# Designed miniproteins, single chains, continued (3): the designs that were tried, part 87

Each design is a single chain, and the fold is of that chain. pLDDT is the mean over its residues in the fold that is shown.

## One batch from the design tools (miniprotein)

Design m11018
Fold by ESMFold2-Fast:
Structure m11018 (fold): chain A 63 residues (1-63)
Amino acid sequence: SLALERGQQYAAYLKQAAARQRELYNDPSVSVEVEIEGELLHVRATIGDRVLEFTIPTSEIQL
């Protein structure tokens, strides 16, 4: 489905951005975990001591 494809593309983008940040700042604590559940994208981003968790409906991803 289009929603699943968008979710997968966004998940890949977030993981690549996290990897780039990790290398650029030499910070091994930078990580992003993404889980796709139906039409929902669950994101957990870690930077040092900070953890951000949020859920995005794939229908709200504008690409």
Scores: mean pLDDT 72

Design m11019
Fold by ESMFold2-Fast:
Formats: sequence, structure tokens, C-alpha cells
Structure m11019 (fold): chain A 62 residues (1-62)
Amino acid sequence: SLEEEIEKLQKKIRELREKLGIPGPLTLEDWLNGVTRPPLPPELQELREKAKKLAIELWEKK
């Protein structure tokens, strides 16, 4: 199902993020202290975009 594919992609995103040592989003405190993060690696961004597209498809099929 689309839900199962989305869950599979979310698991891969989580595992890849941990493997690459990517921290969570910037906090307000990080922003105020001038902390910046580089853009997400292409492979992680591609997985997120795929998960987003599947979620949209699931929503549109209702």
C-alpha cells in the first residue's frame, strides 16, 4: 500500500540521516548564535521528495 511505501521511505530517511550524522533542524537559539547548516545531501533530499510525493498521492486518492 502507499502507507507501507511511505513508512519504508521514512525508515530509510531516518537510517541515512543517522548514518551521515545529520542533526535535527536548527533551533531558535542556534539561529541567534549564527549557527548554519549545509543543505541536505542529495540522496537524503531525494528520499524526502519521494516520501512527500507518495503522501500527496495518498491524500489525492481520498
Scores: mean pLDDT 70

Design m11020
Fold by ESMFold2-Fast:
Structure m11020 (fold): chain A 89 residues (1-89)
Amino acid sequence: MSPEELLETALKMLRKLKEQAKTLKPIDVRDIDISEGVTKLILEAAEKNDPIGLVAAIMLALAGMFESDPEKAVKNIEKVIKKLEEKLK
């Protein structure tokens, strides 16, 4: 799988997560900003052609989002999507 294919796969997963996160009820859990760290991990995995690293980064994103307020989870997903879309230009 090429770095571009890995990024496209990551974007598809993140877009699905964003849609589902919008339907979540508020969760009384810690405030987590995952956008910067997750974006870096996804980009590094793509650059290394590491599909396992890519899956791990997406799982980390998922775990962090479900431990946050739904509104913050959506915003964090949107930041990661935007950064990855910029890399695919």
Scores: mean pLDDT 65

Design m11021
Fold by ESMFold2-Fast:
Structure m11021 (fold): chain A 68 residues (1-68)
Amino acid sequence: LSPEQQALLRRLRGIMDGLLRNLERARREGDEESAAALRHQLDLLLEFGRSHGLDMTGVEQRLAELEA
């Protein structure tokens, strides 16, 4: 990966980590509406990352663990 791609990946991971924590909290509290919205936001960011050739497997793994 180029230095620019590495920097972008780090920023995206930080944003997605925050969304994952909020999603975990929403699910724990039974806030299905917020959970659905946060999941949708994560899907959009994962698609954005993939479309730019970024390795999204770490975020995908965390999301899979949350949904298990």
Scores: mean pLDDT 80

Design m11022
Fold by ESMFold2-Fast:
Structure m11022 (fold): chain A 69 residues (1-69)
Amino acid sequence: SRQEILEKARQKLEELVKEGKLSKELAEKIFKVVERRYDTTGTTFLSRGELLRVPGVDEEIASLIPENL
């Protein structure tokens, strides 16, 4: 279901925050992009190019995010 898929994506981002690899603010911004992606395409897959368009995401941060959330 939508809720289960988005909850898994959120948990993966929250784990990166817990590990100190990602700020809570950036994780929330990335999650909003994932949620919108899912609502428009039915997938949580974000390309590196899409991640780099998120304010505050650089190449190093983008490399930490799994292609499939």
Scores: mean pLDDT 78

Design m11023
Fold by ESMFold2-Fast:
Structure m11023 (fold): chain A 56 residues (1-56)
Amino acid sequence: AEEAGRRAGEAAAKGDGVAALEAALSGGQTPDHANRAGAAGATGDYALAAREVAAG
């Protein structure tokens, strides 16, 4: 979870929404947080995607 959150945050900071989404999903987060991060990444909200991963 922590490692996935870090990777998602770094990707989001670079503006890479796809990498942020993949990091969040690969980290084994709860389905709810992974789903929310995925939805945020798909809409281009990289900061929200990183926040959801950090919250899980």
Scores: mean pLDDT 62

Design m11024
Fold by ESMFold2-Fast:
Structure m11024 (fold): chain A 69 residues (1-69)
Amino acid sequence: PYTPESSVEQIRAALDKVRAAGGTDVEVVINEDGSATVEASFPSEPTPEQKAVLAEATKTVQQAMAGVE
């Protein structure tokens, strides 16, 4: 289905926050169950703060793609 521009902007903002936290090669991966996950490369093991940003970005992307009730 067609997604509104606001959803695209939400996804972009979430990815931008991951990049600001030190993530590189930030991308959205569609899982086999149809859910979306944000993935990024870090030069070392991600910090708890970086993991929190990734988790929040993943939730934002999932909400934007699935439609929030």
Scores: mean pLDDT 73

Design m11025
Fold by ESMFold2-Fast:
Structure m11025 (fold): chain A 72 residues (1-72)
Amino acid sequence: MKSIEELLEEMERLVEEARRISPRLAIRVGATLGLSRMLVHEALRTGDPEVIEEAKRRIERRIRELREELAA
């Protein structure tokens, strides 16, 4: 099972992949990473394991969406 840190690292890798395709796409993916980092901070602030797991699921969904966008 991937940690929140591993998921954020995967998003950073997607930014690098996007940069090889288009600088414009890299900016878009980078913005999504920024929002995901803010979601992590808010989830951790609650100290609630269920909220943290929900944040992880949302980030995983977003990673899948970005991978589909990069494949197009």
Scores: mean pLDDT 78

Design m11026
Fold by ESMFold2-Fast:
Structure m11026 (fold): chain A 111 residues (1-111)
Amino acid sequence: DAAELAARIAADAARPVAANTNTLTISGTATDVSDPSKVYPLVGSLTLTSATTATGYGVLTLPDGTRVLAKLSNVKITAQSGNTATVTGTGTATIDGVEKEYNVTANATAQ
């Protein structure tokens, strides 16, 4: 379950050696907060900061194939089964000098 998986990963992260074992790879979507009709594929990686929170980066793919780096914040983790979890959060990316916000939903695989 979510709390037990996240707590174990977070507890392991409290040790110096755990810094390289508490990563999640993510794959999902980012939805433009100002225009919910605009949904972009997102892949990335997160580092756990607590039992239910993480920080990291994702890469959005725009319809023209352009890849844009997004900073992920307010990341919430819900464990589903085994080493897999659901992740939600906020992504921020700068496109042509304009900062845009996205609602992120992704599937994550824990190490």
Scores: mean pLDDT 72

Design m11027
Fold by ESMFold2-Fast:
Structure m11027 (fold): chain A 74 residues (1-74)
Amino acid sequence: PFVPLSEEEREKVERFVRDLLDGDLSKPLDSLARGGLRLAFKEEFGLEVAFEELEPVRDLEDAQRLLGEKKAEA
C-alpha cells in the first residue's frame, strides 16, 4: 500500500536532503548524508529507520518514497 505524503512532509524531506547535499540535489547521498537522513526521520517524523534500509536511498525521490513506505507500515 502507498501512503501519499502531504505537501508539508515532502517539503521537510526536501529541506533535509538539500541541507545534507549542500544545496545540490543532483548529488547522490553518501553514507554520512544517509546517517543524517535517518536522524531527521526519527526526530521529525518519529520513524525508526534501519541504516540498511537507507543504503538504496540515492536521491530526494528515494527519500520521499522511503518515508511513504514507513508511514504505510505504521
Scores: mean pLDDT 77

Design m11028
Fold by ESMFold2-Fast:
Structure m11028 (fold): chain A 91 residues (1-91)
Amino acid sequence: SSIIESLLNNPDLPEGLKELLRNKDYQYLADYTQALIENGHPSVLIYNLLGVAYTELKQYDEAAKAYQEALKLDPNNAEALYGLAISLLNQ
């Protein structure tokens, strides 16, 4: 996935989260990023990670919602726009 490659190359993404992406532990990644959001740490990067995790789990409705939340914070975020398009295409 082009979004996964972009996230793995993002210097602001913590190594622990990159390891979850490399190991394809998408359920744990979704649960962890959801907990970060619920505990008051939402960001474009965290919503994009949640969107990627749900996309890989084939949970496209949940993925689309995560990318929409990223776009509320940054309407021009290229990864979120692309992720939303892919999620809607797969619904």
Scores: mean pLDDT 88

Design m11029
Fold by ESMFold2-Fast:
Structure m11029 (fold): chain A 67 residues (1-67)
Amino acid sequence: SLLEKYKEHIERLLKEDPYFRSIIPEDEVEKFAEEFYNFLKGKELSDEQLDLATLLYIHVKYEMEKI
């Protein structure tokens, strides 16, 4: 399914990129992936679009909160 593919892609991106690992606590990776699936609502995104959407969602959720 698209959600399963997105979950795998997001978790892989978060594990491979040091930038994302520095922003998202290790105990929140699974929760983040689940919340992001709901945000995407099953939209068909390319891998590149998914990477960009993931970065934007992280920015909104963690960086925009100021704390």
Scores: mean pLDDT 69

Design m11030
Fold by ESMFold2-Fast:
Structure m11030 (fold): chain A 71 residues (1-71)
Amino acid sequence: SAEVKKLRQELIEIEAELGITEIRLYVLQKHMKKNGVTEDDKNEIDKLNEKIKELKEKAKELKKELEEKEK
C-alpha cells in the first residue's frame, strides 16, 4: 500500500541518519582518547547521544507501525 511505502521510506531515512550519527560519535570518541578531552567534545558527545536516542525511538515506532500493517 502507499502508506506502507511511505513508512518504509521514512524508516530508511531515519536508519541512515542514525548510522551517520553513530559513526560521528565513534570517530569523536576515538579522537578524544588520542588527543584528550575538551569541553566542546563533551558537549558534542551529549548532543550526539541525545540525537541517537531520539532517532532510535523514532525507528522503533516506525518498525512497530510497519509490523502492525504487514504482520
Scores: mean pLDDT 84

Design m11031
Fold by ESMFold2-Fast:
Structure m11031 (fold): chain A 89 residues (1-89)
Amino acid sequence: MAEAARQLERAAERLEGLAKKILEEVRKLWETDKEEARKLAEKVLSQIPGLRQELEELRKRHPEAQQYVDRALEVLDRLEKELKEFLKE
């Protein structure tokens, strides 16, 4: 149980870092290749529902790690909102 919570904490931190890098890459690509930026944003957005489902399953199996699962879900919510705002131009 403690091991699962620690692993989920690290996964949440990794996901937050990855989300920041994705947003930076989308912004960078938008300056050089708007088509590639849109494709990257759309690809990431298409994967978010599946990631949310996996996190909800982890919440059910590891109630002791709910705090870290909630943090990861918040990261996905922020990433989705930022990408959707970005695509609105």
Scores: mean pLDDT 81

Design m11032
Fold by ESMFold2-Fast:
Structure m11032 (fold): chain A 80 residues (1-80)
Amino acid sequence: MSKLEIQLRAVAADIVTNLSQYDPELARALEEEIAKAKTVQEMLDVLRDTAATLSKSDDPKLQALARAIEAVVAQFEEKL
């Protein structure tokens, strides 16, 4: 309900859309976890876990997406 929560949910939706181009099943799992998150901190924790999972991939595109997600998480944490 804060501006920060609305902004983070919009960014998370964009991340889900991007991830769906490479891994539709993981994108669906991420979308469901974000929908269940009740706080900004819970959403950031979900995104951080997703980035950690993607960083273990041998696919350079998924590794790049992981770094982009980590940058988003860091930017929102500075606003908390």
Scores: mean pLDDT 83

Design m11033
Fold by ESMFold2-Fast:
Structure m11033 (fold): chain A 85 residues (1-85)
Amino acid sequence: MLEKAREYLDKAIEAAEAGDYEKAREYVEKMAKALVEAGDKHPIENTSLLFAALALAQEMYFAGKEEEAEKINKAVIEAIKEIEK
């Protein structure tokens, strides 16, 4: 599932670059779910993907898309808690 999580992040970045922040947020949520399903199997890569999602949320805050950014932050926090189970 790690390859699928990376694919979702790539799609999230592409959507954000196109200005489709709702679609970008949906892909980040799918990425977070995929990381939870993969578990703690790849901790370094999981951490890298989660930090990339937080960076994307920060870009959305700068773009004035605070609601979408907050949803990404929540998804990342929930994924971290689930992976640490």
Scores: mean pLDDT 78

Design m11034
Fold by ESMFold2-Fast:
Structure m11034 (fold): chain A 120 residues (1-120)
Amino acid sequence: SKEKLEEMRKRLDEVVDEAIKSRTIEAFRKAVEEMLKILEQATSKEEVLKLVGYAVDKLIELAERTDASPEEILAIGDEFVKKLKEILLKHGFPEEKVNRFADSILRHLRDVVARRAAAR
């Protein structure tokens, strides 16, 4: 439902805000694990699509704000993408589209890491 989606988005915001405040790798990992748990609560393709886009935006925001190293950010991103693929495939999304979306997320994370390295 729309109400359930708004509640899940609020939970994503809370998890991400705490991780941004702490800036630690531990908080980044915890936020990613909690985001994935929220995504697993989606019961329809429509819910998954709306939540996944939001969660990816939050993952990028975390990567921009964390004090974690480039290698740590990319490792956490790989684990997020691996679990996200499982969720999307379980909901019946085509493998080719899931793989292209996963590749897009990893490209955005690499761009974040490169920009942050240049700014150091």
Scores: mean pLDDT 84

Design m11035
Fold by ESMFold2-Fast:
Structure m11035 (fold): chain A 70 residues (1-70)
Amino acid sequence: GDLTVEQAQAIRDARDEGVEEFSKKNPELYKKLSSQSNSPGQLRINLYGSMSVDEVLAENKRIEAALEKA
C-alpha cells in the first residue's frame, strides 16, 4: 500500500482527537480507510489506535492486497 509512516501515526493520534476532526483534517485518508473494509472508518481508526505504527502499515498492506485480488 501507499500508506506513509506519517499517515499511520496520524491514524493512531486520531483515536484521542476523535474521528470527526480526523476526517476534516485528512478526508482522503479517512475515505480510503472506510473503503478498504466493510466497517466504517471510525471502527478502523479505533482498531489502528491500539497498534504500533509498523502493525498499522502491515495491516493496511494486507487489506489492500486482499481488495486487489477481489
Scores: mean pLDDT 61

Design m11036
Fold by ESMFold2-Fast:
Structure m11036 (fold): chain A 94 residues (1-94)
Amino acid sequence: SVEEVFEKLDKILKELALRALEAGKEEALQEIQKIGQEASEYYRKYLEGELSEEEFKKKAVELADRAFELAKKHNIEISDSVKKLYEEIKKEAE
């Protein structure tokens, strides 16, 4: 469901943001927070009928991809739990 995809994306972003904060990676933290803001705006648009379920799921995958690339760029650890959530989001977008 869209709600489950949004919850999984939120969990990914919160864990990566916490790791960025703990590592003192301010730029990475700010960029992850921007992705979180975009996720919230797409979810709001979905709830308001401005975005379809399929469009939201596609956007969620794109945002998760960006978060993972940011984590790699800034050497932020990506846990196995975060990797699993990412795989689940991609599967939901099928």
Scores: mean pLDDT 89

Design m11037
Fold by ESMFold2-Fast:
Structure m11037 (fold): chain A 81 residues (1-81)
Amino acid sequence: SREEQLAFLRSLPRVTLAAFSYRLLKERGYPDSYLYIVSILFGVSPKEIVEAVEAMTDEEWEALLKRLEELGIDPRSLLVV
């Protein structure tokens, strides 16, 4: 449900959402300059985003993608915060 979707997104730290969003953009071929756009949108420093992306394991990334799919959340919705 939409309530479960919002509860899940609100349960995640902003830095985690920012890191996930930036990694998603990078995997889709967007330029590195989008780091600054993500930084502004989430209110998280570029350094914190990069460090969080580097700390994020492939298993954690795949688990987040799977959970979003199970909840019916389009990963693109994370970019419209």
Scores: mean pLDDT 78

Design m11038
Fold by ESMFold2-Fast:
Structure m11038 (fold): chain A 57 residues (1-57)
Amino acid sequence: VDAAAAQAAVDAAKEVLAKHGVTAADPAEVERAISQLPKDKQLEVVQAVAAAVKAAL
């Protein structure tokens, strides 16, 4: 039902991770990589994901 929003969220998270030198191929890897980031960078990912999901809805 929200496939476009889910894809936008994953893409936004991957882009932030790549910006910080972290690569992730799958949604599960993206989630794991985010959990290993410092709080500051996790917040950056959350903000990017929220903006992308809002734009896709």
Scores: mean pLDDT 76

Design m11039
Fold by ESMFold2-Fast:
Structure m11039 (fold): chain A 83 residues (1-83)
Amino acid sequence: RLDELLAAVRSPDEAVRLEAVRAAGELPPEDRIAVARAATDDPSPEVRRLAARVALAAPGRRAAVVGTAAALRVIGDEIDAEL
């Protein structure tokens, strides 16, 4: 469950990491936040975008903080890519 998805988010395979973050959407809010947070520093922009979306979908103050941080990271990536 949570431990399995946290391990999958550390996989060298991007497809496995994307699937793990997507699957985290089915977890309880606290577990979803944990997986999304682990993925916010992922080298893949696609994984980071999905992590931000999953975090923002979770209710509560902690989800709002993590989701905002993830969204700002994604925006920063786009600015860096355009420059």
Scores: mean pLDDT 68

Design m11040
Fold by ESMFold2-Fast:
Structure m11040 (fold): chain A 89 residues (1-89)
Amino acid sequence: SYEIFKDVTEEQIKELEERLKKRDPRSVAELIKEVLKIPEEKFEEALRLIAREAEVPLSRLYEPASTLSDLERKRIVGAIYVLSILGKL
């Protein structure tokens, strides 16, 4: 449910965007977990929701952040922003 994203702040989303831009060798999923502070028990559901909203294959989130195109990065960050708004409703 969108409640997973209710505590995600604009500061965290901005930090994630900057981390993704720095071509971090860690997976997108690992950066999402660390920066957004998503509990382990909700993490798999969170990734599925992000991939769906971003319209990217879930497998892309398990690839290194350094492999993302600018468009993929923008879609992922935008998806998290939308989900954070929905989680606060």
Scores: mean pLDDT 86

Design m11041
Fold by ESMFold2-Fast:
Structure m11041 (fold): chain A 85 residues (1-85)
Amino acid sequence: MELSPALREALAALEAELKAEYEPYKKRAAEEGKVEEVAKELAEEAAARVAEIFRAAGLPEEVIELYVRAISEGDRAAAEALTAL
C-alpha cells in the first residue's frame, strides 16, 4: 500500500502534534506511575485521529479498521495485514 503524499504529510503532522502534546505528560506520568494509562490514552487518541484523516481521504473502511486496531489494541495480525497492503 502506498499512501499519497498528502496522507503521509497529514500523518507526519499528527505524529509531531501528538508527540509534542504527550511527551511532557508521559514524563510526568512516569514520575507518578501512570505511564500505561497515558500510553493507552495516546493510542486511543492517535487511532481516532488517524481514522478521521483516512476517512477524509476516502480510504476503505476495512483499511481504516486495520489501522485503528494496530494502533489502539497493538493487534499483531492487524499490523501484519497493514504491512501486506
Scores: mean pLDDT 69

Design m11042
Fold by ESMFold2-Fast:
Structure m11042 (fold): chain A 60 residues (1-60)
Amino acid sequence: MEQAKQQALEFADTLPPEVAAAVRRLVDGQPLSDAERQLLIRSLSVDQLEELGALLNQIR
């Protein structure tokens, strides 16, 4: 869990600040607004979304 959370936070640090904030909220288990969810979908590639999803599944 700790390692996957650390990897997710490091991934967030590679993203623009607005996208990074949404990723950090998701890692902390906070609900995303519709606008934040759409921001992630529009800003991340399919590969980046898959990586984020895999990391979140490891944290849970």
Scores: mean pLDDT 78

Design m11043
Fold by ESMFold2-Fast:
Structure m11043 (fold): chain A 70 residues (1-70)
Amino acid sequence: MLAALRRALEILERTKDITAAGTLLLNHGATEVAERLGELARKGREENDMEKAIEESKKLLREEIRRLEE
């Protein structure tokens, strides 16, 4: 799980593709985090603010990584 979250963050930082990061997480059983990323991507498209969606997605992944390290 932790390794999958770190790799998803790396993908998001390099590609800025929230869907790619979410798909990786879904394939590793991180369904709740993947679903939340999907919601952020959907809102970003609806609001025409993908920069905000990407920043919020990065924050979410960093917070989940921190929780698992506790």
Scores: mean pLDDT 83

Design m11044
Fold by ESMFold2-Fast:
Structure m11044 (fold): chain A 70 residues (1-70)
Amino acid sequence: DDFDRAHDLFVKAIEYTKKAKEYLDKGNSKKALDYANKGIELQREAGRLLGVDIEDGPEMIDLKKKAKKM
């Protein structure tokens, strides 16, 4: 079921966003950026399964910018 798969991908994306923030707070910019990018990719995959266009959330964009500045 594409819906169940998309839901699982969204849950993982949220987890990766949380990990990205945690690593950013710890000063680990490389891991923060890696998790932010993984979260974005999972959101895009979930959107494709549901036939909707998903833009990168403002929170993820901000997180990537902060990770790159470190």
Scores: mean pLDDT 74

Design m11045
Fold by ESMFold2-Fast:
Structure m11045 (fold): chain A 75 residues (1-75)
Amino acid sequence: SADELFEKGKRALDAGDYETAVKYFEQAAKEYESRGDLKKAAEAYTLISKAYFRLGDLEKAQEYLDKAIELYKKL
């Protein structure tokens, strides 16, 4: 489920496995969006942004933060 993917992403993020965290959060965000759960999708994109920031990929961090902001504006 999307919730299981989200929790796996959070565990990877906590462990410093940022690339693995991105993978799980991207899968969770897509599943949340397909179900209309825009708040949970935005939360997942925010955590992807944090993971990319930790990886030093500031361009990707901003891209995913912008995706989260767009979803929050729809709420």
Scores: mean pLDDT 90

Design m11046
Fold by ESMFold2-Fast:
Structure m11046 (fold): chain A 105 residues (1-105)
Amino acid sequence: LSSEDELTLLNAIATAIQKLLGLSEEQAVKEAKKLLNRARELAEERGRDYVMLGDLLKAIREFTTSKNLDIVDFLQAIVESRKNDRTEYVIFKSTAHLFKLLFGE
């Protein structure tokens, strides 16, 4: 991911965390950074220096499990946070669709 794509993704994840966990913006950003760092660790474990969708989805699954969140609700919150940005909205909508296909909602 480019630095701009990572910032966009960070902000979307932070907004979803804030909405679902009721955390402050500052705390939500810290948690979002931890989630993205976990995705990078998973990518590195697989011999890559870039994050793929599968790495991100695994990090999200681990995060939602640890916080007792519904994964579908979390992905929907990420999608909703970017509905006014066409490119990001399409990416997150596709991610939510793939997650439903792979995990049955």
Scores: mean pLDDT 71

Design m11047
Fold by ESMFold2-Fast:
Structure m11047 (fold): chain A 94 residues (1-94)
Amino acid sequence: SAIERLEERYRRTDSLGERLILGGVISTLREARELREKGEMTPEIAKEILLEVLFLLGASAEELEEARKLSLKELIELVGRRLGIEPKAISEVL
């Protein structure tokens, strides 16, 4: 899963900065998975979760406003590119 790939990166990195960013992203995606398991996930909530991931990855306010205009599919693709993870693996957490 996307979470497992990020947890492996977190364990292997010696960078405090990378650990802080990855830790935030992992926590956000774990919350997404829990919402999905409870049947509380909607496309609107999934979109907000992906925007939060982009924010944690250092997206500017301008980049976030442009990202809000994207479809859920386009946001999944964008987050996948930023994390170096396949879009399908991101989608499976949502």
Scores: mean pLDDT 89

Design m11048
Fold by ESMFold2-Fast:
Structure m11048 (fold): chain A 95 residues (1-95)
Amino acid sequence: MSPAERTRERIVEAAARLFSERGALATSTDEIARAAGVSRRTLYYHFPSKEELVRAVFERAKRIAEALLPPEEREAARAYLDGLEAATLARLRAA
């Protein structure tokens, strides 16, 4: 994995943690940059919009769910995450 890919993963991991603690709307990109240990410019370079960052966080969450959950729980978990992603993106676009 390239240095840029490692930086991107740190940003997504920090965002996932903060979104879990306080929600995506209440979490600023500046706060995510600080938590990831990167500059605001570096965060913007990897994720030009908060919407792109939200998509990356939910993409990661779906991969983790598929890897860790038994088959009988995967469909329900994916449906829940797809719905929450769509609702979160709709709220960001409305704000």
Scores: mean pLDDT 84

Design m11049
Fold by ESMFold2-Fast:
Structure m11049 (fold): chain A 112 residues (1-112)
Amino acid sequence: ERKEIFEKMLEAIENGDLSEAFELARKLGMLAALLEKVAEADEKKAKELEKEGKNESFAEILRDNAEKYREEAKKEREEKPRELSEEEEKWVEEAVKAYEKMVEKQIKENEK
């Protein structure tokens, strides 16, 4: 069932297992869209950290990850062009929120 794969993908994101999360997203046909939105989230967070003068090394990691994810998304879109349904777009939004929470947790753990 697609919903079960999506729920496992969310669990993988929450646990920081991005390799498993992206593989599950690929099985759902959502990888390109997810990587694009994750890259946007990383870029936005990096800019926020830079503006506040906080965790500059982590901001650099987020920028590097955003670039990498955009490149992977472009490649995935070229290999498997697919338009998402409204339900799948909502799933991408939920996955991005889970990713943002995971990133915030990593920032907090790296604050010392």
Scores: mean pLDDT 83

Design m11050
Fold by ESMFold2-Fast:
Structure m11050 (fold): chain A 64 residues (1-64)
Amino acid sequence: EEEEILKRIAEKTGISVETVKKIINDPNIDPGTLGLILSKLSREEVEEFLKLMGKKLNLAPPAP
């Protein structure tokens, strides 16, 4: 599941899966590339990406 999302993002953006994984684990490493990823993704893909980042960073979801 996670690997499939990462591969899809990599293909859509032209960024390597390795780089996408690094950004998901630590977005502060390369904020410019994070911005490029988000700009090339659809709304649904952005939501999937942010959800995956939240899991990796153990961030609490926003309160309903």
Scores: mean pLDDT 72

Design m11051
Fold by ESMFold2-Fast:
Structure m11051 (fold): chain A 68 residues (1-68)
Amino acid sequence: SLKIEIVKRLGPLSLLKVPKEQKDRVIELLKSLDPDVTYKPVKEEGDYVYFLIDVPTARKLLEYSESQ
């Protein structure tokens, strides 16, 4: 299962924490949710990567994570 954590909200954006091993899978899911947008990590730290994602898209991503 995907291990995605919302660590904080930054106005209209959510900061998501993802294990590095699941980075590519999360990027593919984000692309499936919005194929016209390219998502890249804003930070890598230790075993984790971080994304700044708009709140509605972050919520959809978590729903997909919970469905698997």
Scores: mean pLDDT 78

Design m11052
Fold by ESMFold2-Fast:
Structure m11052 (fold): chain A 61 residues (1-61)
Amino acid sequence: MRPTVDQLFDENAALADKLEETADWEEKMRLAVLRLRSAVYRVLNDRDGLERIRQELEEMG
């Protein structure tokens, strides 16, 4: 159901914002790609995809 997908998307966006504030140029480029992928998974209603993006963001932190 979409509510959980939207929640994960919002969490991913918030994490990306936090990481972007302290990120160097290479990390900012990776974050841009992860943000795009997160948006795609949200449109696809793919909760597992969004959870994977969260894991990638945590790996960068």
Scores: mean pLDDT 80

Design m11053
Fold by ESMFold2-Fast:
Structure m11053 (fold): chain A 99 residues (1-99)
Amino acid sequence: GKELLERLAESLLEDAEVAFAMAPTSKNPDLMRELGELLREAAEAIRKEDFKKAKELLERIKELLVKYAVEEFGESEEVAEANVQKAIDAVKKALEKAE
């Protein structure tokens, strides 16, 4: 219910602050800052119960997380996409149950 949505929003805001904090030491600081902004927007969409916008933002977050994993850790794009998709799908299912 509402408590689950607030915990999801808080978690995304914490992830955004981590992304901003890590940006200066990242191989791609601009990507990390964009990721942080998208995470903040997704948290706000969840708080407003705009689930369609939240899901659209999660797809953009997926693209940046895949790039981050490939660039920072040398992970293969296929493995990075599979791992990130699994995480994004879990969040989307939680949002669908809250609708």
Scores: mean pLDDT 85

